# Designed miniproteins, single chains, continued (4): the designs that were tried, part 42

Each design is a single chain, and the fold is of that chain. pLDDT is the mean over its residues in the fold that is shown.

## One batch from the design tools (miniprotein)

Design m13426
Fold by ESMFold2-Fast:
Structure m13426 (fold): chain A 67 residues (1-67)
Amino acid sequence: MEEVERLLELAKEYEEQAESVDKGRVAVRKQGEAEGDEERTAASLASLDRLREEYVRKAQEYREKAE
């Protein structure tokens, strides 16, 4: 049963990383609005979106393995 706990801990770590990416997206968007560089802001947000999806996917995989 300790294996289930480790898988849930890994899932939680990836979920926390996804939340950190979401907070980063807010910061990038606010900075982009201040700078007026819409293209660079959009590119940065797209990169963060892909990273967030990867973390969410890994978190889900570990939660499924814990079941």
Scores: mean pLDDT 80

Design m13427
Fold by ESMFold2-Fast:
Structure m13427 (fold): chain A 55 residues (1-55)
Amino acid sequence: MLAELEERLEAVKRRYPEKSQLLDVTLTGARILVERGRPDDAELLVDSVIASIEA
């Protein structure tokens, strides 16, 4: 789960290096959500951020 989210964010970071700070903060937030037992919220957060960058 978390490793998949990290790989997705890293792929987007390679395409949009100007968004690297936002993506790093997003990964930190997703990690915290997974550690708090909220993996569905972590996935939703990552999906929302990636969609906003790629829109």
Scores: mean pLDDT 82

Design m13428
Fold by ESMFold2-Fast:
Structure m13428 (fold): chain A 77 residues (1-77)
Amino acid sequence: MEEGREALRELFEERARELLERAKESPPDVAKLYRQAAEHVLRAGEALVEGRLDEAAELLRQAEEYEKQARELERKL
């Protein structure tokens, strides 16, 4: 079980890297939102490996909201 959760954590770390790379290519206001999404994804991965499934789910929901806000802001530029 712990091994499977570590693999998921690595997947979340990779997703956070993708969000941070997108932030580098974005205007400062959009970049802040992508960085917030990446932070929440990383925290969700940590919560998952610690067995805090409800917290991990909430952190992923927050990450999705930040990513959605970033995309909406990009559409106005």
Scores: mean pLDDT 82

Design m13429
Fold by ESMFold2-Fast:
Structure m13429 (fold): chain A 91 residues (1-91)
Amino acid sequence: GAKGEAALRRAVEAGRRAIEAARAAGRRGAEIAGGAIEGLGLLAYGVAKAVGEPDDPSLVAAMERAAEMGRRAAELAPEVDGLELLARAGA
């Protein structure tokens, strides 16, 4: 039973769709942001699996939110560099 796995898979897929939409629109910054969301989803899943609690409700909620952010990333202006934003945030 994988509530966490299902939520993380949705987050990764949402990020991937955001990248495709951004690429089709020619929005480089949104593509990078989408990729970051996908990568964060995969990292969160790896960490959760390592600690043995992939179905933690708080993690599931966070990954559903990440999926929503992945969809919204496609709407970011082309000037937004997702990797630069993450670097400035200290991530």
Scores: mean pLDDT 58

Design m13430
Fold by ESMFold2-Fast:
Formats: C-alpha cells, structure tokens, sequence
Structure m13430 (fold): chain A 76 residues (1-76)
C-alpha cells in the first residue's frame, strides 16, 4: 500500500508539491525540489524514506516528517 502522505504529494503537480513542501519548517526551495524529485523517482517510498534525501540528518528528517504529517492533516 502507498503511504497516504506520499500519495497526496504525488497527486499534486510538481509546482503544487514544491509549494506545500516549502510550508514545512526547515524546507527551503532547493530541499523542496530535491524531495519532489525523490518522490517522482521513488513513488512507492514511505513518508519515512522521503526523509532519507541526501543532505538531511536524522534530526532534520524527523522535523520534516512531523511538518509533512501536520500539513497533510490540515488539507484532509
């Protein structure tokens, strides 16, 4: 089964996915682009695997995960 947060981001256009990712604390324009590229290359990734993008340490990854879950809940 597909992770609901990942499925939601993949249902958006590239521009809309990047715009929502930029609303997550600590996600700048470059990281939003890299996360979007990762998801499009790995559509079966879980939300946890999204946080394994190069340049993201475990602490930052967990903060991104928390922010994405909050954002997902705000739109659903």
Amino acid sequence: SIDPVVAWLLSLSREEAEARLRRVPGVDEELARRLTDFLRANPNATVFELTTVPGVDLERALRILEGLLELYLQEH
Scores: mean pLDDT 79

Design m13431
Fold by ESMFold2-Fast:
Structure m13431 (fold): chain A 87 residues (1-87)
Amino acid sequence: AMQRVRVLVEYEVDKDTSPEEVIQAVLAALEAAGARVHSVSYLSFEGEDGKIRILVFVDAEVEDPAALEAALRQVPGVKSVRILPVK
């Protein structure tokens, strides 16, 4: 059955990477995992050594949260993934 989840994906990427590219990669992984996305938002801020930190927040429904986590962890530039079940 579909579970509602809150997803937090943390990226560390080169300064030349647009936040939109990161968001599109996350959305592609969610689509591949069969997730139904309700909302997406992000924060971007400068890191050190010309790196950008991007935090992506997703509210979604997914059948297999563990498979979604595994898929998101395979996306290049992802540093951490957190998936929190919502009742």
Scores: mean pLDDT 81

Design m13432
Fold by ESMFold2-Fast:
Structure m13432 (fold): chain A 80 residues (1-80)
Amino acid sequence: SEEELVEQLRYTGEVWDTLVRAAEADPSTLPQAIEALEGFIRDLDRDIERARAEGRERVARVLEEMRDRLLEQLRRLRSL
């Protein structure tokens, strides 16, 4: 359901917040954290495209909100 998707995305965001903080605490992990986050954003972009192709506009919007949040995290990591 859409509610289950929203909960799953919220949990995924919390996991990424934790990984970002871990990379901030140990800068030696920054290249790996950046690569992993970039990969996840690419996967998310494909999911957004698929949702739009299927006419699932509300799902696409929820995924785009997640993508925007992760892009801000990526920008923050790249500034370190």
Scores: mean pLDDT 82

Design m13433
Fold by ESMFold2-Fast:
Structure m13433 (fold): chain A 116 residues (1-116)
Amino acid sequence: MRGVEALRRLAETLERASKELRQAIEDVKDPSKAKEAGERAIEVLNRAAEEATRAQKESPFPELVQGIADALRTAAEEIREALEKGDYDKMVEILQAAADFLEGAARYLRELAEQL
């Protein structure tokens, strides 16, 4: 079923993005790497949001998938603002929350796919 496959592929993308954000958290703790790590995190979140937007068209739960895309874009904007201010402590907090959200969303989408 196309909708089930879309949910599984999105879950895989979100799980991968979560792992990349967790790596960025460690790099942000080093001031020499913090700016580049923040820029990579914004790219990861925007790519995950684009994938969610594509999956929305084939998803049996388009409003849920749209909500995921919107949350990821909001997190990317918050990281950009923290980066512009040089607030790396705030950036770590946002990255941790975003990574936890991505992991939870991936798990939830896998559970929904198994029930279809």
Scores: mean pLDDT 86

Design m13434
Fold by ESMFold2-Fast:
Structure m13434 (fold): chain A 63 residues (1-63)
Amino acid sequence: GPAAATPASIPAFFGPEKNLPVDDAEFHAIVQEVVDMMRTDGIKPDEATKILKKKLKEVEKKK
């Protein structure tokens, strides 16, 4: 579940949201994680794309 102790919570509602399968905030967080992995672990773009796809599928399935 979401951590209530997070001081920098990303707002899920920016205004233009209507009927999205994943909130912009969640999508942005996933992309940020993948980008961070590329920089810290030296993951190649191809592998990063696979990880991104897997994470997106997991989030959608959990809904």
Scores: mean pLDDT 64

Design m13435
Fold by ESMFold2-Fast:
Structure m13435 (fold): chain A 70 residues (1-70)
Amino acid sequence: MPSIGEQMLRTVERYYESVRSTLSPEQQKVWDELIEELKELVKKGASVDEMHQRIEEGRGRIERLEEEER
């Protein structure tokens, strides 16, 4: 069975896949960076807390970029 970290990564990837076609190239880059960061955390067996922190940091970057494009 996938780890909790792997499940969190899959949830983020699924959401990104669902919205990718509506995103600007700059927004896609930020999402791609977040996904790669989460993949590296999963590979090294990062804790759920580390995954949550990275997701929150990534979401903050995405939200700021979305506001800039408003």
Scores: mean pLDDT 79

Design m13436
Fold by ESMFold2-Fast:
Structure m13436 (fold): chain A 71 residues (1-71)
Amino acid sequence: MVLSPEELTQRAIEELDQMRRDGAPPEEILALHLRAVQELVDLYGAHNPQAQRAIGELDEHTVRLLDELAR
């Protein structure tokens, strides 16, 4: 089943939040982020404005999580 860009982004955000609660290292959080971005690009294409907005939301969320885990 193909999720919408919004649904995929919400799922990725929930997984990232869970990883942070579980104490996952920054590299694992970044790996999940990159995987979710690639999935959006693969499913919807770089020209899709909904996918671009979804990637932006995901980027903002991941930056906040990584900032909290700052090295």
Scores: mean pLDDT 79

Design m13437
Fold by ESMFold2-Fast:
Structure m13437 (fold): chain A 87 residues (1-87)
Amino acid sequence: AAPRIDVLKADEKKAVVKVTLPDGSYAIFEVELKEGEPSKGTLIEGTGNASTVTVTALKKGNTLTVTAENPVLGTSATKTFDLNKYL
């Protein structure tokens, strides 16, 4: 199954993203919000297999697109979020 992606909080400069794997392991990332430029997530906390996950985020207007990659399973998920819900 694909990783689950949730935005825990966001402001104009940063978002906190949680990635949950089907095994129940999770990782929490801080991502910088740069208009039209992909940014890599910084791992804050990780458990089990999710500690190896990487996150890339792209802000375009009020839309945040988050891609989570699991290098151990070779799986990825992409999810789009409306940043207006976090203002």
Scores: mean pLDDT 83

Design m13438
Fold by ESMFold2-Fast:
Structure m13438 (fold): chain A 78 residues (1-78)
Amino acid sequence: SNPLKINALFPEDFMRGLIAALLAAAERLAPVDPAGAARIRELSTQAERALAAGDLETATRYLMEGVEELLRAQERLA
């Protein structure tokens, strides 16, 4: 997929909302899957760092990886 097109789907305010949602999901996941929760937190931190630097492409990549980790954690718990 095209990074510029991906960046257009996730403006800064929406990205901040997704980071907050991933961090909340990681907190809820931590008692059951601490390793998965730690990975989601790390990816969310990297996304926040990239967003603060104005690197929307890198922020989007880390956010997508965080969502994929959350989906994998849900599969493991099912």
Scores: mean pLDDT 81

Design m13439
Fold by ESMFold2-Fast:
Structure m13439 (fold): chain A 103 residues (1-103)
Amino acid sequence: MTVEERIEAVRRFAEWAGLPEDLLAAALEDIRERGGRFVALIGARDPAEAERLAARARELGLEVHAFTGPLAEQAAGAGAVLEALRPRVDEIASIVVLGPAWP
């Protein structure tokens, strides 16, 4: 996928998902300036919701890691992935965190 194809995919996804314009602008800037790996960390208590969000992130060409269950288990899973990514952090252009609405 070219940078331009990725930008168009992100823009189309944002419009379809109702993403805030500021988050869209930040994502497009990261894609344009940095290149590299784009990682999505997805947490939800419901496995079906986690897979729905993960499928959307995969459509963007993101490297997807999904976590389900209680928040403590989601945090532990995300922490393990971040630690595994640590030696190659210079290759990562952006990390997107998607989860349920915070209270």
Scores: mean pLDDT 64

Design m13440
Fold by ESMFold2-Fast:
Structure m13440 (fold): chain A 100 residues (1-100)
Amino acid sequence: SKEELEKLVEELKEELEKIKKAKTIDEVKEVFHRVDEIMGEFVELTEDKEIALELKKIHDEMLSSLNKLIEEGAESKLDEAKELLAKKVKEIISLVEKAI
């Protein structure tokens, strides 16, 4: 429903604030896992298969890029990981708002 989609957008915005406050890669990973759960809820609520496929693409790109940054040096890549995750969450918010 529209109300459920609007609630998920608000939850994603809360995760954006947590990204800004994150001090460790583990905190960034916790936000990533929560965003993954929220995206799963969007896929279940969205009857639009094209939106579901685009969400999966954004997720796969985000996971791949984040894992690469963590492998290259977690503490030195914290700011890059935060910027990457924030950018991808904003892309997800924009896509979901288009579906509302």
Scores: mean pLDDT 80

Design m13441
Fold by ESMFold2-Fast:
Structure m13441 (fold): chain A 119 residues (1-119)
Amino acid sequence: APAAGPVISAVVEVKDDKATITLQVLDADGTVLYRETREVEAKSPEDVAKAVEAFIDENRERLIDAMVAAGVSREGAEKAIDNLRKAAVETAKKMKPGDLAVASANATTGEVRSTVTKL
């Protein structure tokens, strides 16, 4: 695959009453530039979506700084985070216990992807 600029992603795993949310920024080589994980109590898809939204918002400046350090413009980084936030929140609303979801946004191409794996 052609080397593309950094990808920001949110990985969400729901187990019973808990959601594990991992935010990460990977460079074009797949090197981790930023990673933070949070576990929260979440009893509904709406609770999972709110937790994902809050965690992205709390980490917004750190995510921007990681992408800017990797050569992305601040405006490009902000757009990528906004795209990720929208995709991750909408994907989380559709999750059931046992699901794994990944939402990602590419800061250079503007490509947004979301997947849900049902276990």
Scores: mean pLDDT 83

Design m13442
Fold by ESMFold2-Fast:
Structure m13442 (fold): chain A 87 residues (1-87)
Amino acid sequence: SMEELLEEAERLIEELRELLERAKKDPRVSQEQLDELENALVSVYTAKQELIDNRDGSEEARARAVRLLEQAIRRAKEVKEKIEKIL
């Protein structure tokens, strides 16, 4: 459901923020990896806001926003797993 997707995004954003704080303090994490993690966080946050903003929009706009958020979540989980393996 849309509610479950938004809840998943909210939890992931919190997890990514905590991970980013830890990663910034670890010298084994490169600047490129920090940038990738920050970009993943921004992408999930932006896609989540886009879905919220499009709740009163067209069916096409809502469907697009859902797909973008699902894509952002998948990408962010991949980045999260890569960084966690370094820490």
Scores: mean pLDDT 89

Design m13443
Fold by ESMFold2-Fast:
Structure m13443 (fold): chain A 67 residues (1-67)
Amino acid sequence: MHMVRVRVTVRGGASVQPVIDAVESLGGRFISVEYRYGEPTVLTVEVPEDKVDELRKVPGVLSVERL
């Protein structure tokens, strides 16, 4: 299974746990999270290439960008 690294942008103040749970359920892995004051939270994760669009369905997700 080919894994891809993606950047997930989450609405400021939203929980990142639903994104982490979704990544793990899709067979991916959590890599890092970046919190910045007054900005959206950004997560770096690895997921199967064909599952990137499933992350866009997670509540609080604003965008998903392939790295």
Scores: mean pLDDT 80

Design m13444
Fold by ESMFold2-Fast:
Structure m13444 (fold): chain A 65 residues (1-65)
Amino acid sequence: SLDAQARAARGAAAVLREHPDVEEIDLKLTPEQEAAFAALSPEDVDGLAELARKVIEEQRKKKES
């Protein structure tokens, strides 16, 4: 869903603003991650940022072997 991708991008932007050492995230979301972002209000920036942090951590773990 484009709407879920937009919410994920918004959350990621908030994380990058707080943590400038974090590289660009891959917005290739799982169906569960897309559903989680879609369930949040687009005004819930804190909730979107928390989900984005979780996605970034999971992607980092996958890259670390």
Scores: mean pLDDT 71

Design m13445
Fold by ESMFold2-Fast:
Structure m13445 (fold): chain A 88 residues (1-88)
Amino acid sequence: SLIEQAQKLIEENRYEEAAGFVIAGAEQRKSVSTDEELIERLDEIIAELKKNPTDKEVVKEGLKRLQEISREQREINAQEIAAGQNAL
């Protein structure tokens, strides 16, 4: 996972490389989304990381925000599946 690689690089103090993996993860999420608000959130993460790719706090916050988006999308998918089962 791109998120897991970014986390490992942060633990190794390799923040510029970690920023690259967070950006790649955000770009991958954008490529499969049609949600304009989600795309804006992902663009903000990408922009901040491109501006400050070696800043430890910026890279950590970017990863955290991407992890939150990933979790929210899993919860939405789980709710949609549950709603489909209840419609039967």
Scores: mean pLDDT 80

Design m13446
Fold by ESMFold2-Fast:
Structure m13446 (fold): chain A 88 residues (1-88)
Amino acid sequence: SAEELLAKAEEAIKKGDAKTAKENALKALDLLVTGSAAEYAAAKLRAIGLGEDVRLGRVSREELEERLKKAEGVERAELLYGLAQGLE
């Protein structure tokens, strides 16, 4: 399920495994978008942007982690991908 994949992505982030976290977040995202390649592409672009903002110090890890506490579905997948990208 998408929830199981999101849980695996979060576990990978806790272990510092950016690659596994990103792979599981994208798999969850693919299940959560209703067959729309455009929606998947848009969500992935937002996720990459979040990771870049973290890497450049424009958004803190703490802000994304706080957002993650309330996030579900597509937003949760985007936040997990962004956090994982910030580890690289």
Scores: mean pLDDT 82

Design m13447
Fold by ESMFold2-Fast:
Structure m13447 (fold): chain A 85 residues (1-85)
Amino acid sequence: SMEEEFEALRKEISEYIRQNTDESLEKIKALLDEAIETFPEQQVRDLINYALLEADKVASPEFVRKITQLALEAARKLEEKRAAK
């Protein structure tokens, strides 16, 4: 189901955040880009907020800054997708 797919995505993002590597950052970016195309806007916003909160708990300050930039990019893409409708 879409709910099971969304929960799997949340778990995968959480695992990459805990790794705190540039490689895991690129994987988080790809997963957020996939989520924007796959899930409703509100669920993607919830996912972005989840990633930011999770990063604040377990990631280094440097990695939190990088996740924040990815979150801003994802939010911008959501706004562009909404404007295109």
Scores: mean pLDDT 83

Design m13448
Fold by ESMFold2-Fast:
Structure m13448 (fold): chain A 82 residues (1-82)
Amino acid sequence: ASQEEIDREVKEALTIIVISIAILDAKRGNYDSAIEALERAKKLAPPEAQVYLDKAIEALRNGNVDEAIEYAKKAGEAVSKS
């Protein structure tokens, strides 16, 4: 494995971790922290995952917590398939 491949895998792992933190924060009612984490994940994420992260952020801003968690999970799956 090249350093470039390792750096990509680390970035993907970090993105998934940040999304997981956002889901936990959303479940705990820490919506501002969840939105911040999702925005940080979006900067690291591939375009397919960014679409789901945008939907999660919008849902959370509108008070649709369950919908936001579902989209965040889909974003994590999209990152894992990159």
Scores: mean pLDDT 84

Design m13449
Fold by ESMFold2-Fast:
Structure m13449 (fold): chain A 75 residues (1-75)
Amino acid sequence: MVEEVLEQALAAARAFIEAVGTPASWRAVAAYAIRQGVARLEEVVDPASPEFARAARRLREEVERIAREHAERQR
């Protein structure tokens, strides 16, 4: 299901951000994590569907938030 893949993508993004994220790199790290998560969603849901659009938007918003919060904690 789309929600399960979204949760797995978010967990993978968080682990990646925690491993390599820095205050200087958080935007680039977030962009990479979003691309990887979107690729995972494309494997299970039609990219042209409204379901894909909602999942991709939530993935982007959550990954950016996680990366920003991680960077702020490292200041």
Scores: mean pLDDT 81

Design m13450
Fold by ESMFold2-Fast:
Structure m13450 (fold): chain A 97 residues (1-97)
Amino acid sequence: SVDSRVVELPNVTDEEIRQLEATVIEGLISAEDQPVLSKLEFDTLVAWERDDDSPSGTKLRTFHSFFEYTDSPVDVRLTLTFTPDRIIFKLEPVLPP
């Protein structure tokens, strides 16, 4: 099953944030690398999709990833929050009614 989860990486510098953004955008973590559910337990494999600009010092981005789970496709939304001192990863299942 896909459950909501938050992972925090503290003490992140602005340079590290830029490097992470570049890595995601370059496709090292891409929609084509969408994992099976079990990989999301320990991997940060996402489809990168930039949203609107966030307040200074904070960057909010939503990732929408699609993968198969137990013969049923499941949309997973990853919200990535960049703050001056940490990166917050939030994974949520997305199943429209």
Scores: mean pLDDT 43

Design m13451
Fold by ESMFold2-Fast:
Structure m13451 (fold): chain A 63 residues (1-63)
Amino acid sequence: MAEQLSRIFRATLDVHRGRMSAREAAEEAGVSPATIRRYVELIRRRGVDALEAELVRQYLEAS
């Protein structure tokens, strides 16, 4: 789980910075492209720290 969250965070950040496509990031992170696009939009509206907080929140709720 922690490793999966780290992959999602890094892949989303690379899309936000223009280093890869949402499809490529989705394949690396093991999620849908729609999920990556949603997280990129979160970074654009509220910053990188907001994505980290959201992923931690989802992890804790699943526990």
Scores: mean pLDDT 79

Design m13452
Fold by ESMFold2-Fast:
Structure m13452 (fold): chain A 74 residues (1-74)
Amino acid sequence: DKEKIEKDKKNFDKGVEGGRLASQTLKKLGKTDDSQQVLDVIEQGREEYKKGTPSQALKNLGKGLSDQLYRADL
């Protein structure tokens, strides 16, 4: 479904922006390593997106961000 794919692409972009804000918050809290791990999750999601699987990239980004933020106590 092309409409679902377009929505997943937009939600992926919003997830990336949310992850960047979370990374900036972690850096301000002195959690520089956790901040970098969040950025690494975003980069992995971008590579998955480039392989033509935006819906899977969105799902993986969401899980990765949740796991990293949990480990960072955020």
Scores: mean pLDDT 83

Design m13453
Fold by ESMFold2-Fast:
Structure m13453 (fold): chain A 77 residues (1-77)
Amino acid sequence: STSESGTTPTQTLSAALPGSVTLTNPTSQDVHLTVTVTVNGASTTYEAYIPAGSSVTLEMPELPPGDATVTASAVTT
């Protein structure tokens, strides 16, 4: 499996395994995260709510194998 870590909101992933990611919010603000993953021309949107100072594991077990484009947006509440 391959993933990219970067400062841009759009990344390309090579998905060889079921995806899961642990998201940590070290801030004093609650965060709403919207992640759109496009694989083989199909887009799936995942949302995660991460309370202040907390961690959440986002599971994406239904992603097919292949190259994926990921776009993420985060907003504070």
Scores: mean pLDDT 62

Design m13454
Fold by ESMFold2-Fast:
Structure m13454 (fold): chain A 85 residues (1-85)
Amino acid sequence: DKLAEVLKAGIGKPLWEAIAELRKALPSLVLTLVDLSVSGNTLTVVYEAHDTETGKIYRVTITAEYDAETREFVITDVEVEEVEP
């Protein structure tokens, strides 16, 4: 799945850079923020992703940790779940 491949390629990158690359690779994808939580140095973001080209809907959970060297949140894990109708 192209969505899962592009997002998992974002592991080790700043969250903003991974989202920018996703927008470039999949311009038909609509991302809606569902939840955002912070615990210590860990940021967890949940998106609902609608692929307008295929009609598929995904739940995307991104986990990122604060990197003191770069002073950015760097993606440590990505979970993609397809929501079947």
Scores: mean pLDDT 82

Design m13455
Fold by ESMFold2-Fast:
Structure m13455 (fold): chain A 59 residues (1-59)
Amino acid sequence: MAALEEQARGMVRVAENLARQGLFDEAQAVYDRTIELLRKEGMEDLARRVEEEKRRLLG
């Protein structure tokens, strides 16, 4: 089990919930942190998917 993948999915869920509550600045910060972690660990495809989700939900 890749603990980083599980952590990233948890962070994405937090960001989604923040966006649904209208807390867009907080949601953006969580998305950006998730993308940074995924890229540092070489998980580029997953980082790209999170970036696309961020763009669709936040603008």
Scores: mean pLDDT 81

Design m13456
Fold by ESMFold2-Fast:
Structure m13456 (fold): chain A 114 residues (1-114)
Amino acid sequence: MTKEFVASVIYATEKGELEVFSERFKVSSGEEAALKQIELADKVLEELKAEGREVKLENVDGIPVLVDKAPKEVVEKARELAKKLGELQQKLLTTEDEEEQKKILEEIEKLIKE
C-alpha cells in the first residue's frame, strides 16, 4: 500500500530565520521516501547555490539541514526541529493505521509552519 509522506529540508538563514521546504509524495517503501528526501535536498541546495549562497549540508536523523552562516542559536533550533521531524516521519512510515497517519501528517504540517 502507498502512504503519504512529507519530504522536508530545513534551512537556517544568515538573517537568523528558519525556513522549511516541504513536498508531499505518495510512497510505497522507506527507500522511496529516502529518495524523495534526497531529491528535495538536492533541489533546494542547487537553488541556494544559484543565488550565490555558501551553504553547508548536515543530516540530522534523516532530515537535511542547510546552514548559511546562521547564528549558532538558529542552527541549534534547526537541528532540534530536524530531530522532531525525523521522529514523526519514521512514525508515519511505520504506522499502518490511517487515522494515526492523518494525525502525524497534521503534526508535521504544524511544525513546518512554525
Scores: mean pLDDT 80

Design m13457
Fold by ESMFold2-Fast:
Structure m13457 (fold): chain A 87 residues (1-87)
Amino acid sequence: SMEEAEKLYEEGLKAHREGKYEEAAEKFRQSAILFGKLGDYDKAEKAFLQAVESYKRLGKYDEAAELALEMSPLLKADLSAFAELLR
């Protein structure tokens, strides 16, 4: 639901403020996928970029790239080049 996607995004923001980047990345990832499935592309993109930033802070470039490939069909964008740049 939209409420679930928003709750996940807020939980991600809280984790990020607390320096819990692994939790933040996972919450933002779940929020991005759910917003994407719901067709809220603006919120999906914001959550996706927050997840990527959190993964980069953790040095988890492969996970960031995998998320970009997963988000590509959901955002109706070719993110393959973006994913390659993260590796």
Scores: mean pLDDT 86

Design m13458
Fold by ESMFold2-Fast:
Structure m13458 (fold): chain A 93 residues (1-93)
Amino acid sequence: RPELPPTEEQRLARRKLGEFLREKRKTSPAAKLSNREIAEKLGISPSTLSRIERGEAPITVALAERLAEFLELDEEERDILLGLAILARVQSA
């Protein structure tokens, strides 16, 4: 069956979210950690984290909140991350 592809907005949001995470990692305590160590702290696989950073996978709002706390984001940066996570999600019935 043809799956509905993500919308243009969802694709852009996933890409922006991945870029945002990579940039914030460089300036956070997480800059010293490997993808494996970060994934373990977040309770996800390293491959899932890599896909998220490449804009190839959506994240849940709960995971976005955990990422914001882990990266020590300010209130404005947290709002950006949560907004991108919501836009990047594929609606499944």
Scores: mean pLDDT 76

Design m13459
Fold by ESMFold2-Fast:
Structure m13459 (fold): chain A 107 residues (1-107)
Amino acid sequence: AAPPAAAGLRVLGGVSAGTSREDIDATVADMARALGLDPERVARVREAMERAVEEANRLDAERGLTRPADTYFALVWEEDGEIRYEVAPAAEAGDRLAELVALAEAA
């Protein structure tokens, strides 16, 4: 059965600053299997995650962050058929992920 067109918000996942390209590819492949992503959407998710990790790495470097507890996290989700990303500090990333999950569940 073909899945219905994605309406609303769907959380895809997140990775920390310092995540390698190989680990991004592995994470996106896991998302594709778990969520049934088509190849075009997989490519868009990969691009969004690469950009988000680059931003997280820049923010970590700019702020001189060296501790895992202080690092930035890249969060990726789909909203109304568009792939979106956000970068959040470790202290806020869990709460932000919970907010995105709650929004996805609320339709």
Scores: mean pLDDT 75

